# Designed miniproteins, single chains, part 96

Each design is a single chain, and the fold is of that chain. pLDDT is the mean over its residues in the fold that is shown.

## One batch from the design tools (miniprotein)

Design m3335
Fold by ESMFold2-Fast:
Structure m3335 (fold): chain A 110 residues (1-110)
Amino acid sequence: SEIYKLIEEAKKKGILSDEMAKLLREIIEKFEKSEIEEQEKLIKELAKLVQAISEGVKVELNNPLIQQLLELALKQPEEVRKKLIELLSKIIELMVAKIVEEKNKKLEEE
């Protein structure tokens, strides 16, 4: 999976700690095992995660793995958080592309 390669590269670059990489891999594994409706919910929660990291604020998220990832991300230096936002945004794009393939249609989020 392209997403798992991005996670591994980010871990090697020090953008993801071992714990953050494990949480993100578990989130992606749940996404891949989920029906479309649950996949869309996970994308929405990851988008909220990205916004919360960019604002530097803790928010309540419905997914406990994504909540834990937020708590770890907010403890990182600002430069690491910026790289996390770029990584997570790219992962969200790839997740959206997978749903578009599954629905056999072009999806525009905006």
Scores: mean pLDDT 83

Design m3336
Fold by ESMFold2-Fast:
Structure m3336 (fold): chain A 80 residues (1-80)
Amino acid sequence: SAPVLAEAELGVFDTEEAARRAAEAAERAWKSVPGVLDARATVEPRDGKYVVRVQVLATSEEAARRGIEAARRAAEEAAK
């Protein structure tokens, strides 16, 4: 079957530095998740804060969901 693309908002951060660390950690997290083919995180300014979003390309919807959850955990850890 064709690869699946899934997207999620990982969080809203008060500083660009925290958002950048979260995005970098999220992009690295996919390498440990079976069935994830690629991941990309973006940082977008919004109302004086910074939003981190991730796109995950995976072999299945389940793998994509696992990839997003791994990215979310990594982003939360890196931003503290």
Scores: mean pLDDT 84

Design m3337
Fold by ESMFold2-Fast:
Structure m3337 (fold): chain A 84 residues (1-84)
Amino acid sequence: MEKSIEEFEKQVEELIEQMKKEGRDPAEISALRFMASFVLSYAKKNKKVLKIAKSNEELIKYIREEYAALLDELSADIIARLKA
């Protein structure tokens, strides 16, 4: 999870730099930073939740899916920008 958190932070910073280079709206960049901060906070809290719910596969799966979904959205946006 720690490595995934670091990779997420790196992907977010790369996307923000790309957005700045393209002259994107500062409000859009701020919204992305806010979303990233929320997910990062949730991922950090998940270390404690995973300890408590180690036997609960559904809860662990839900947490992973939420984290993966945001990473997929960020990755898709980066790819779309590179193709444009």
Scores: mean pLDDT 61

Design m3338
Fold by ESMFold2-Fast:
Structure m3338 (fold): chain A 78 residues (1-78)
Amino acid sequence: MELPSVEEIREQTLKALEEVPAVADEEDIAKMRDFAENVYEVLTAKGLPEEIARALQESYELLLEAAERKLTAEELEE
């Protein structure tokens, strides 16, 4: 029942950035970006503390940016 700390979220984000999963296409990234804009509101509506919800939103935005950069690099190789 213990929520992860802001520090733990940031550490997990940095590790996840090293192993960014492959995404299908630009449309999927656009949909994920739209969700990222709303993640803070969704998490706070579910009763998560604002500090944790903000850290998770920032984490998701960083992972999404990394995924977008990976897709762009793959397109340049084609």
Scores: mean pLDDT 68

Design m3339
Fold by ESMFold2-Fast:
Structure m3339 (fold): chain A 66 residues (1-66)
Amino acid sequence: MEILKKRVKVGDVLTRQEVIELLKEAGIELPSENPSVEDIVRILEKHGIFVTPVNGGKELRVVRIE
């Protein structure tokens, strides 16, 4: 969990693939091999990382870290 908060900061824009790799590195189980944007957002929020989809959901912008 601390790994995620060390790798991202407010204002960062991450691709879906970059987020998936970060979640795997942090040992977080994904609901599927290709999780939806909504699933990714929900998982990040559970870990104190709040994001908004940009570029039609291809990227996620970090808006808050708790």
Scores: mean pLDDT 78

Design m3340
Fold by ESMFold2-Fast:
Structure m3340 (fold): chain A 55 residues (1-55)
Amino acid sequence: MVLEAGDVYTVDSDEATLTLENGTKYTFKKGDKVIVPDVTDFTLTTEKETVYGKK
């Protein structure tokens, strides 16, 4: 799945990790809403799926 800046992803697994192109990581928990950052590339990884960001 590909997300664009400003999209909202709702975490449906116990934990999700957002990794930015520069290696910065942010951790979210089930039920959290992740607003896609205005950055070039990112990866959102959960136990169920991996989501890629594209600018």
Scores: mean pLDDT 69

Design m3341
Fold by ESMFold2-Fast:
Structure m3341 (fold): chain A 100 residues (1-100)
Amino acid sequence: SEEEKKVLELLEEMIKLLKEQAKKAKEEGDEATANLFESLAEALEEIKKLVKEGKLEEAKLRVEHLKEYLESILPSLSPEVQKVAEEVIEKLEKIIELLE
């Protein structure tokens, strides 16, 4: 569907952003931030697989859980990392709306 195509595009955009930010963090010696962004990208790859397999209800649940996790850790992150996490949260919210 057109909604599924938009979801896949948003997931791919977030995966690319997180992998780029993880590489930057690693080059700057911030292993904790690099590991966080790498694990988030991996979680999004799993969600992407669920969407491609037509498991939309499971994909939505995973997106909701990931959003809740990010919101829970947000206050403990540095301002620069918070900005990236907030952008991801906004895109996850868009995906939830598209999967309704």
Scores: mean pLDDT 89

Design m3342
Fold by ESMFold2-Fast:
Structure m3342 (fold): chain A 97 residues (1-97)
Amino acid sequence: SHMDETLQRVIETVKQSMVRLNIYGNMALSQGNVDLANFYFQASQDLSDVVISGVRDGLSPEQLSQKVIDLLNKYKKQHPEAADIFDRMKDEIKKAT
């Protein structure tokens, strides 16, 4: 259905964001910033958990997107220096929905 196609697009977009967060985490680690690396790896894991629980709980694409956006907004507040990364991810999620 159209809803199933939209849901799959949202999930794939979140997976791409998780890959990007893992790349940023490895970059931070290579620069000796262990705390920032752990933050990016945890953010990637949290996105995975939101997708898994959202699919299990039968959330609509809009509901899943909103939960992801809320989480990304939380990360922007915790790490304002990474705000541009999270804003890009929010825009990609909004476009997928």
Scores: mean pLDDT 89

Design m3343
Fold by ESMFold2-Fast:
Structure m3343 (fold): chain A 90 residues (1-90)
Amino acid sequence: MMSEEELREIAQDLVDLILELYKKGVKKEDILSYAKKLIEHIFSLLSKEEAETFLKEFKKIAEEVKKEHPELEPVLNELIEYMEQLIEEK
């Protein structure tokens, strides 16, 4: 079982990657496509409980990012909705 700290670190790395791609001018639709693919791979390795913890940590990090980068709110919200859907399918 992965720890909450390990799941938080993976969630932070995913958010950092999204921010880096955005800062480099990658289109939001391409960021979404790539991030969804990474989320699918991560969630395939996690139990339902671990995936729920990952989503909790991702939501917390995303709220901080939305304050600094409100333009990323639609991207982050769509990823959160996608993760919620994947958890329901587990």
Scores: mean pLDDT 85

Design m3344
Fold by ESMFold2-Fast:
Structure m3344 (fold): chain A 89 residues (1-89)
Amino acid sequence: LEEVRRAVEEAERALAEARRDPTVHNVLKALGAVWRVVEALRRAGLEEAAERVEQHLRDAYRALSRGDFAAALEHLERAIRVAREALEE
């Protein structure tokens, strides 16, 4: 669970940065950090949480593809919340 906690903390920092400065670079950085959360959850055997985070990640990517940075960041926030809840078990 240490790897999951670290990945979530990195994703939270990247998301906060992207909210302050919503450039394509910062949004992609946050997207990549959330993808690392999915990988960490899968390695930890938290498959259901990983699937839920990945669904929000797909929604975020779709929003980014439309140029909707606000929606992309909102989906990434939901993804991080799901991962944080899995750690509170």
Scores: mean pLDDT 85

Design m3345
Fold by ESMFold2-Fast:
Structure m3345 (fold): chain A 87 residues (1-87)
Amino acid sequence: HMAEVTVTVELDPDLPEELRKAIAQGLAGVARELGATDVRVEVDPEKNTVTITARVPKEKAGEIAQALADYARSIDAVKRVSVEVKE
């Protein structure tokens, strides 16, 4: 059985689009490396956000969500990170 993890990252508004895309790709890659499947990425330049939505094993959902959020917070251009886990 699977849970859905959503991580929303708010970026520096002055960040170039190419770096915003690189951050989105990096987050998706880390999610996949952590064992997430069905990884979806949405970039919203008007809100300065990147949203990663992924399916993960329910028993690992909290650990994977936390690891992904911690990775996002390690990026200098990231201002805020929010995490939601849906079962």
Scores: mean pLDDT 82

Design m3346
Fold by ESMFold2-Fast:
Structure m3346 (fold): chain A 87 residues (1-87)
Amino acid sequence: SEKLERIKEVADNILEELKDMEESEIPGFIERLEYLVKNSKDPRLQKLFEKLLEVVREGRANGMSKEEIIKKVQEVIDKELAELEKE
């Protein structure tokens, strides 16, 4: 479906952005996710962004490495996309 394809594209772009950045850039990434949560009109995208924001914030607060944060972000994306495919 068009909605599923769009959500996959957005999720893939966010994951690639996170993989390509330095750890020092993560605060800016958090601000970007906060913006996306506040400005998303699609409930599915808003839910995805809220879950990603929570994972990145908690990972930073707990002293997780960038690689560990990426792994957790990937796990959230995989779960959200799996739920959408059950439709």
Scores: mean pLDDT 83

Design m3347
Fold by ESMFold2-Fast:
Structure m3347 (fold): chain A 70 residues (1-70)
Amino acid sequence: MEEEIKKKAEEKLENFKKGYEDMISRITDPEIQERLKKKFEENLKTVKEGLDDLYKKAIEMGKTIDEILS
């Protein structure tokens, strides 16, 4: 279950990254492109860490709910 959720999240994150890279490639100013790439890479790291924590939390919460309802 957790692995499947993680897999889907990673696929969506990868698609988001590809879409963002495509958007940046349409910017005509190369200096702005480089700034946005750097900022995106920093943000991507934070987002990945946040998603990992979020999914870990959701699974733990699901277990707690199951204990309460059982």
Scores: mean pLDDT 69

Design m3348
Fold by ESMFold2-Fast:
Structure m3348 (fold): chain A 72 residues (1-72)
Amino acid sequence: MTKYTFIYKNPNEKETHVLEVETNLPLEEIIKFLESRGIKIGKVGKNTIEIIDGPSYELLKDILKELEKKSK
């Protein structure tokens, strides 16, 4: 399993949220999944994905939990 760090910069909030997810999915599949859920991707590093627009932080947590379950 690979650990990915998601950095969520909500333009409506002062706080940047950092979330970690472990998955067997390749990076391309992760990005496609997030984009299919209406999430906008910014910078992509080796194990880091920046989210620049999307749903509320609470809904984002649920989406990332669904992504983690998809790899099991």
Scores: mean pLDDT 78

Design m3349
Fold by ESMFold2-Fast:
Structure m3349 (fold): chain A 90 residues (1-90)
Amino acid sequence: SPFVRAVEAVIEQPGRYTTAADLARVPGIGAAQARALHDFLLEHPPIRWPELSAADLQRIPGIGRKTAEEVRAYLAKPEIQELLRALYGE
């Protein structure tokens, strides 16, 4: 999913994807989805990715249940859990 790739880019390459324009560079993301994700990130600094439910992700405009579950599956990977602990502090 292009949206899952945008979430991967934000988590794995912090500093490269800081604006809506940066997020729009992710293949398959439209300007509206890039802005919606950027606005969501601004409302939650620093975003607590491990605490986000699929329902929380579905509140992002244009994101349906399947895409939210795919993001949750990505966040559940052991390497991503370790990266999140390093970035967001546990």
Scores: mean pLDDT 75

Design m3350
Fold by ESMFold2-Fast:
Structure m3350 (fold): chain A 101 residues (1-101)
Amino acid sequence: MSPLKQEALELLDEIIEKEKDEKIIKAAKELKELIEKEEDESKIAAALSFLKFALESKDKEVQLLAIEEAIKIVKTEDKEEFEELTYESMINLLEKEQELK
């Protein structure tokens, strides 16, 4: 298993074990299943970045959005669409965080 894939799965397991929000747990479980089957290191690295953003956020809506955006990115089969969605997802997360300040 790659170090990035292992780190992502360990963070997802921590979220599933420690979180009490059923929506976040459900999203984390879906992302975990996707990451376990994924071999594209770029997708794994993007998902890991969104997971780290989610864990640093104190807001549950931002945490949920970050995991949902990671799921969307991992499901993308087109490489150009993957880059566009990664950028769009990052903008969405930053805008959501600003609204909560």
Scores: mean pLDDT 78

Design m3351
Fold by ESMFold2-Fast:
Structure m3351 (fold): chain A 73 residues (1-73)
Amino acid sequence: SSLLEEIERLAEEIKRLAPELEPHVERFLEAVRAGDLEAAQRAGVEMVLANSDPRIVALVGRMGRLARELAAQ
């Protein structure tokens, strides 16, 4: 899925900018692949709480929107 590829690209960018978020990013990706939108939302909140840099917040927001689009298919 092109949506999943874009989500994975955003996930790599978050890990590049904020390596400390890697465990949260991996939980988000596992949740997205499992179709667990609630778990994905929880991981996104954990990322923003751990790093409130506006660049990270924007990337997490974009990744969350794409995850909702993927879940709606």
Scores: mean pLDDT 89

Design m3352
Fold by ESMFold2-Fast:
Structure m3352 (fold): chain A 93 residues (1-93)
Amino acid sequence: DPLIEELKRLVAEGKYDEAVEKLTQLIRDLLRNTPLGFAFGLEYLYRQLGDEFVKLLPPAVAKLSPEDQARLRARLPYILNPKVRDAIEAGLA
């Protein structure tokens, strides 16, 4: 997946701000799916990126609009991965 490889490259190069911006855009796009489709998309990203994805989540979530943050809060019960859920909740605080 080219986007996942780009995110890995940006993290490896220390370009965390750019990686956060790209992840914020991806979360906005994923939020337009069904709640289960959104949860599946996040689990897929976690499986590909591991703990680097978890590290990028709080700042990426914090950059979401208040409307998209409200949508994300409504979808928290569908996110069964505790590492992903906790990271999202941290970004919403």
Scores: mean pLDDT 84

Design m3353
Fold by ESMFold2-Fast:
Structure m3353 (fold): chain A 74 residues (1-74)
Amino acid sequence: MSLEELKEKALKGAEELLKTLIEEEGVPRDVAEQLFEEFKKKVEEAKSEEELYEAIREFMGRLAQVVDEVRRAR
């Protein structure tokens, strides 16, 4: 699989995950959109699979923080 194909899959997966978290966990749409834009920028700048996986790790960590914050606000 090419790096470009991996990037497309990562962005698609992130979009679907964020949609689920908006619907199931109550993550605000504006926060989800900001996270997606930050992730998209990092994915586009990635020059290797290693850099892409690092971008995914950072995105997942930030996402976990947002979900935790939303749950505490309830």
Scores: mean pLDDT 82

Design m3354
Fold by ESMFold2-Fast:
Structure m3354 (fold): chain A 81 residues (1-81)
Amino acid sequence: SRADELVERAKEYLEKIDRGEISLDEAMAFLAELTRELQRLVAEGAPEEDVQKLVDAINELSDKVTERMRELEAAAQAAAA
């Protein structure tokens, strides 16, 4: 399904964030794309299971981005001390 395709792309982005292969700006842009696709799937009456899978993937990616931002902030504060 379209939701399964988007979930797999989200997993790829999680791995790329862990490997430092993409910027946080790129990850945030992708989160915005996933949110727009979620709104489209809901509007099109996609199955609840597909909607839930994409919501879960968006939450996982959002949590990873937030975690990485906190790590960068902590590193910046340590460097300033």
Scores: mean pLDDT 82

Design m3355
Fold by ESMFold2-Fast:
Structure m3355 (fold): chain A 76 residues (1-76)
Amino acid sequence: AKELALHAKRAIEAIEKGDVETFKEHLDKIVELSKEYPEDAKRSLERILRVAEEKNKTAAEYAKQGLEKVKEILDK
């Protein structure tokens, strides 16, 4: 949970800076951690998506894709 929270914070910071590559790196780590913490990852990605929709359309698209991957894990 603590590591997931750190990656979520860094993803949001990357959105604010317009750094889509750094954002994708932290997004990928959140998706990896969703295997152990799927509910926490879903909540973090929903928050990230809200920020991205306001700040960066490209980041929002990647956040939506990550959230869909986490939802697939929850459906198993």
Scores: mean pLDDT 82

Design m3356
Fold by ESMFold2-Fast:
Structure m3356 (fold): chain A 80 residues (1-80)
Amino acid sequence: SLEDEATELVLRVAQELYDEYLKENIPLDEFIERFRERLREEAEREIKRKKLSEEEKQEFLEYLEKFAEELIEKLKLQFS
């Protein structure tokens, strides 16, 4: 499902950047900025690869944004 694929993408990008964050000691705000940017790039790639319709694109991006924001809020609470 698009929801499952969006969840998997969010977790994959987060894991990749988490390794970078630990190695470089990047500030949380910079991590969040890089995370959103990489998600945007990966989402565009997936949309193009799957040839999603406009409605499917909207659904995929809405799930992606929802899960990304949930993860970001969790990180903010952890580093508060």
Scores: mean pLDDT 81

Design m3357
Fold by ESMFold2-Fast:
Structure m3357 (fold): chain A 78 residues (1-78)
Amino acid sequence: ADDEKIREIAEIRKKLRPDSLPVEEIEANYRAFLEWVRARAGPAAAQAYLDRMLEDAKLEYENPEEFIKKMKERVEKI
């Protein structure tokens, strides 16, 4: 479910940056962003962003070296 994925992203982000915003506030910020994407680009685009954000968060937490490589590749293609 979307709510479960958003919460998982918020919890991972808090673990990566303990001095950041409270989990509830991180979750609210991601929820607001996805609502904006859904309104502008439709539910499929919002789902794609959610799935990508969760994948990226998990990768950064589990394998930060691979995450950095993936981010560098994305920047080089811009």
Scores: mean pLDDT 81

Design m3358
Fold by ESMFold2-Fast:
Structure m3358 (fold): chain A 96 residues (1-96)
Amino acid sequence: SEKDLEAEILISFARMIISIARKHAPEEAKELIERAEEELDKAVEAVRAGNYAEAARHLREVARLLEEASRVTGDEDLRKAAEQLERIAEELEKLA
């Protein structure tokens, strides 16, 4: 369905954001990014199950962890990544 395709595009974008964050993040952020990757995996599984509301909840936790990482490190790109993930979560919520 169109909703399934949109959800797959949204979760793929979220995965790309986290991949870039992991590659460029300061060492002090690594543990928080690893926890964010665990929550992202849960969001991916929720999308595959068609549970877009649950996927949105997990992406909001990913965003919270990246915002925390940004505060700890002063890395503005992590803050921007968190803001993008919040927007993706909002779009997934609309599909529910």
Scores: mean pLDDT 90

Design m3359
Fold by ESMFold2-Fast:
Structure m3359 (fold): chain A 64 residues (1-64)
Amino acid sequence: SLQALADELLERYRELGLSDEELAELEAVLAAGLASDLPDEVLEARLRGMLAALPQVEAELAAA
């Protein structure tokens, strides 16, 4: 489900060490996206794209 993908993305970012404030901001953005009138296939593609980008985000955070 789209909610499960959003929940997985939030958990992965929590594991990467994002602050509570950054996680709350990400949660709000994801919730707004899920509440939008965009087709489910578009939302799923965006969430899967964000999950696929996590190795690059992890590398950038580790370098900071």
Scores: mean pLDDT 78

Design m3360
Fold by ESMFold2-Fast:
Structure m3360 (fold): chain A 67 residues (1-67)
Amino acid sequence: ARRVWSERERRAWEAFRRSPVASADPAKTDEATFRAEARRIADEHGLDEAEREAFVAALLAYFRAMR
């Protein structure tokens, strides 16, 4: 989805990209672990409920596309 991200969402994305989960082999990473890390980073960056769910959904779509 083409969405304009807030500054907080962009910082959360950069933090996720530096995460060990983001650099892990997709074939060795389960979706639950990926989702948990995405939620953790969203919470750490103070995303509201709507931003958090959109962020997690976007990262899961990205993860599924890498398979």
Scores: mean pLDDT 72

Design m3361
Fold by ESMFold2-Fast:
Order: C-alpha cells, then structure tokens, then sequence
Structure m3361 (fold): chain A 95 residues (1-95)
C-alpha cells in the first residue's frame, strides 16, 4: 500500500530526527514538536486512505524541515517551508 510506504518513510525520518537530537541536542520546542509528530502518525493511520495519504506527505515534509533545524541549518529549513506553503495551501483549497 502507498499509505504504508509513506508511513514507513515518515517513521524513518522521525527516527533520524530522534537520533540527531540524541547526538547534537536540540531546543525543548524541537523535542516537543518531534514528540507531537510521532503521536500524530498513529492518529493519521486511523483516517480514510486519501486523508492519510495527504497528511503523510505533509508530515514527511515537516520531518525534513525539523531535521534541518536540529542540524542548525535554519536558512535551508525556512526556504523549504516557504517553498511548500503555497503547494500545501493549494492542496487544502482543492479538498
């Protein structure tokens, strides 16, 4: 299932973020955000397939931004967030 593949990709990114926090440290807000994303994945998988698919895609993008922030790559994180905001808004308006 494509949803199962996206869930595995998101879980892998969240595990990478957790490992980076353990190695590099992170601000309490980033740790709290990671905890919230890990909890949200379980809830997303309870949704209808189409909704789960779109939210997992958004979650993958958010996890990538979080990894950049943990690595101190703040300008790259801000750029990625800006690039994806119009696409995510267009998706929300289409649904």
Amino acid sequence: SRVAELAEELRALLAEARALIAELGAEPDLVAALDAMEATVEKVLELPEGDAYLLLLAGIQQARIMILLIQGREEEAERLAREREPALRALAEAL
Scores: mean pLDDT 79

Design m3362
Fold by ESMFold2-Fast:
Structure m3362 (fold): chain A 61 residues (1-61)
Amino acid sequence: NAAAVDAAVARLLELAKSGSPETQKIAERAARVLRNAGVAPDDAAIEATVKSLEDLAKEAA
């Protein structure tokens, strides 16, 4: 569970580092929320969440 959340957070932050300061700020907020929530492992939900955050980070750039 924690490992899956950490992996999603790592991917999100990795993408954000190439964007604007605003993109990085949004990604950091999202990462904190994900880590705090500690969602049960559900590949579909995790992938959907990561994809949505990745898309948001790219668009915010």
Scores: mean pLDDT 65

Design m3363
Fold by ESMFold2-Fast:
Structure m3363 (fold): chain A 95 residues (1-95)
Amino acid sequence: MSEAEVTVRARGPKDVSPEELRAAARETLQSLADMAGAKLEDIEEVSERVTDDYVEVELKAKMTFEGEAEPGEARLRTLHPDLKGVEIEVEVKVK
């Protein structure tokens, strides 16, 4: 399979701006594409959410790469190295 749909959700405390979270999510998508040797296409903002407790931004993109992969889903959660209290969740769906 040569296509994957990747969703990145960046969530942080209210002292982090939606713009910083959007930048972190885009940077995560680009890093994943670079590691996979994939082309990053069709970056779409799915949602921006501001609550009393947190701020969250969700981006979706298509990645195209050479080779065959089993269809499936993977999830990863990590903390952002430079933004205090920001959690990054990545979901990958291979077609």
Scores: mean pLDDT 78

Design m3364
Fold by ESMFold2-Fast:
Structure m3364 (fold): chain A 83 residues (1-83)
Amino acid sequence: MEKKAEEILKLVEESFYDEEKLKEADKLLKEMAEELRENETEERREKIRELGRRILEIALEAAKRAGDEEAAAEYERALRLGE
């Protein structure tokens, strides 16, 4: 989980082309980190997965708006792997 959180953070950092989207993603990432600190339960794992998916969606939209095809492709792959 910690490794997944770091990977999502890296993807979010690559979406720096859109400040508003970056701030939204940062907020969701912090919420995910707080959930990880409390307890590992199936309900919390589902919430963390949902937050992670949302962060990737935000990063993907930001990359597409910036015309960063490489970053967009990476975010799309990450979203598909979560299915």
Scores: mean pLDDT 66

Design m3365
Fold by ESMFold2-Fast:
Structure m3365 (fold): chain A 70 residues (1-70)
Amino acid sequence: SEAERRENVRALAEAYVDLRIVGEQVERELEGKPLLSEEEIEALRREELPKAEAALEERQRELEEERERE
């Protein structure tokens, strides 16, 4: 169902954004930069989650359309 698809997209988007935040923290540590604060992490999540969700929804829609053509 579309509801199940949205739940999966949300879960994947959250996992993806969390992974990107971890990557940013690792890069900052390797470069000798201060780590992101909790407030900065929350701001990144607020900005990146909707973008990740939109991209994943578009990709899933494309894959569904391709399958229906076959």
Scores: mean pLDDT 80

Design m3366
Fold by ESMFold2-Fast:
Structure m3366 (fold): chain A 105 residues (1-105)
Amino acid sequence: DSMKKHKEEVDKIRDDSLKQVQELLDKIRDSFIKTYGLTPEQKAKLDAVKEKILADFKKRLDKLAEEGIKNKDVEGFKRQAAVLITASALRFIGEAEDIILEARK
């Protein structure tokens, strides 16, 4: 069953990608907290943004996974997942910068 085999490969990439994005966002969060000395209120805002980005990432990743299985394109899904990890990290950095800059207005 070619669909079952592709599903197993896609599921592994999905699980690996979820772990990678979680670890990356945690590292970014910890870096901003340490570098800029974030207040408890700023940390709470940063954590809320992280959870939203993770939820959005999972939803988009699941849709891409379904397309990868349907099209039998595991390599395409793997590339799309990598792009989505990078896009999610960049979005989180931008949101973290906005939280810091709000303290100056």
Scores: mean pLDDT 86

Design m3367
Fold by ESMFold2-Fast:
Structure m3367 (fold): chain A 71 residues (1-71)
Amino acid sequence: SPEAEQQYKQQVLQLTKESMRRMGDLVDDYLARRRAHPDQSEEIDRQFDAEAAKLLAEMKAKLAEIEAQAQ
């Protein structure tokens, strides 16, 4: 229905905005930590990769829930 389509679009838009904001925050923190601790670059890179992977998995799960409701 048109209402279900608009609800789906709004949910996807809100999830996209949240994902972009949270990823931006992670990137900003990563760059600040790399600048502050250049001797710890490998550990900082591993921590960023883990945090980014966790965020992506969370966002994929939320998108799957939205898609399941929209069918």
Scores: mean pLDDT 87

Design m3368
Fold by ESMFold2-Fast:
Structure m3368 (fold): chain A 61 residues (1-61)
Amino acid sequence: LAAAQALLAQKQYADAIALINALFAAGVLPTLALLSLLSTAYAALGQTASAANINATLAKI
């Protein structure tokens, strides 16, 4: 979590997305905090459809 926040603070959005997806692949549960960071990173890259998909997932938890 902290590493993903640091990447976002540095505007390393693609690296933040990669790190969060790697955590999910390793079996980390999609928490509100992780999904919020992922949505922020996608939105910052202009990938609004991907951000909207993550926000839909957030609505389920």
Scores: mean pLDDT 74

Design m3369
Fold by ESMFold2-Fast:
Structure m3369 (fold): chain A 80 residues (1-80)
Amino acid sequence: KPSEEDLEAEVYLALGEIYYAIGKLDESRGNLDGAIESYKKAIELYEKARELGSPEVRAQADKNIEEAKKKIDELEKKKS
């Protein structure tokens, strides 16, 4: 049975994925500022998942953080 910390880490990972999806939706609508904000929130949630999670959850969170960071960098360049 998962520990409380393992379950919390999975919840944070899932919430991060939701914000990442919101960021992609904002991107598709041309809302670059909203997309950047959502990707930043996703990173914050993934960092919490990384802190509490199993090695597998940490690896997934690290991958998701890198993807979100790339999105932020791309969108910040588009705003310039």
Scores: mean pLDDT 86

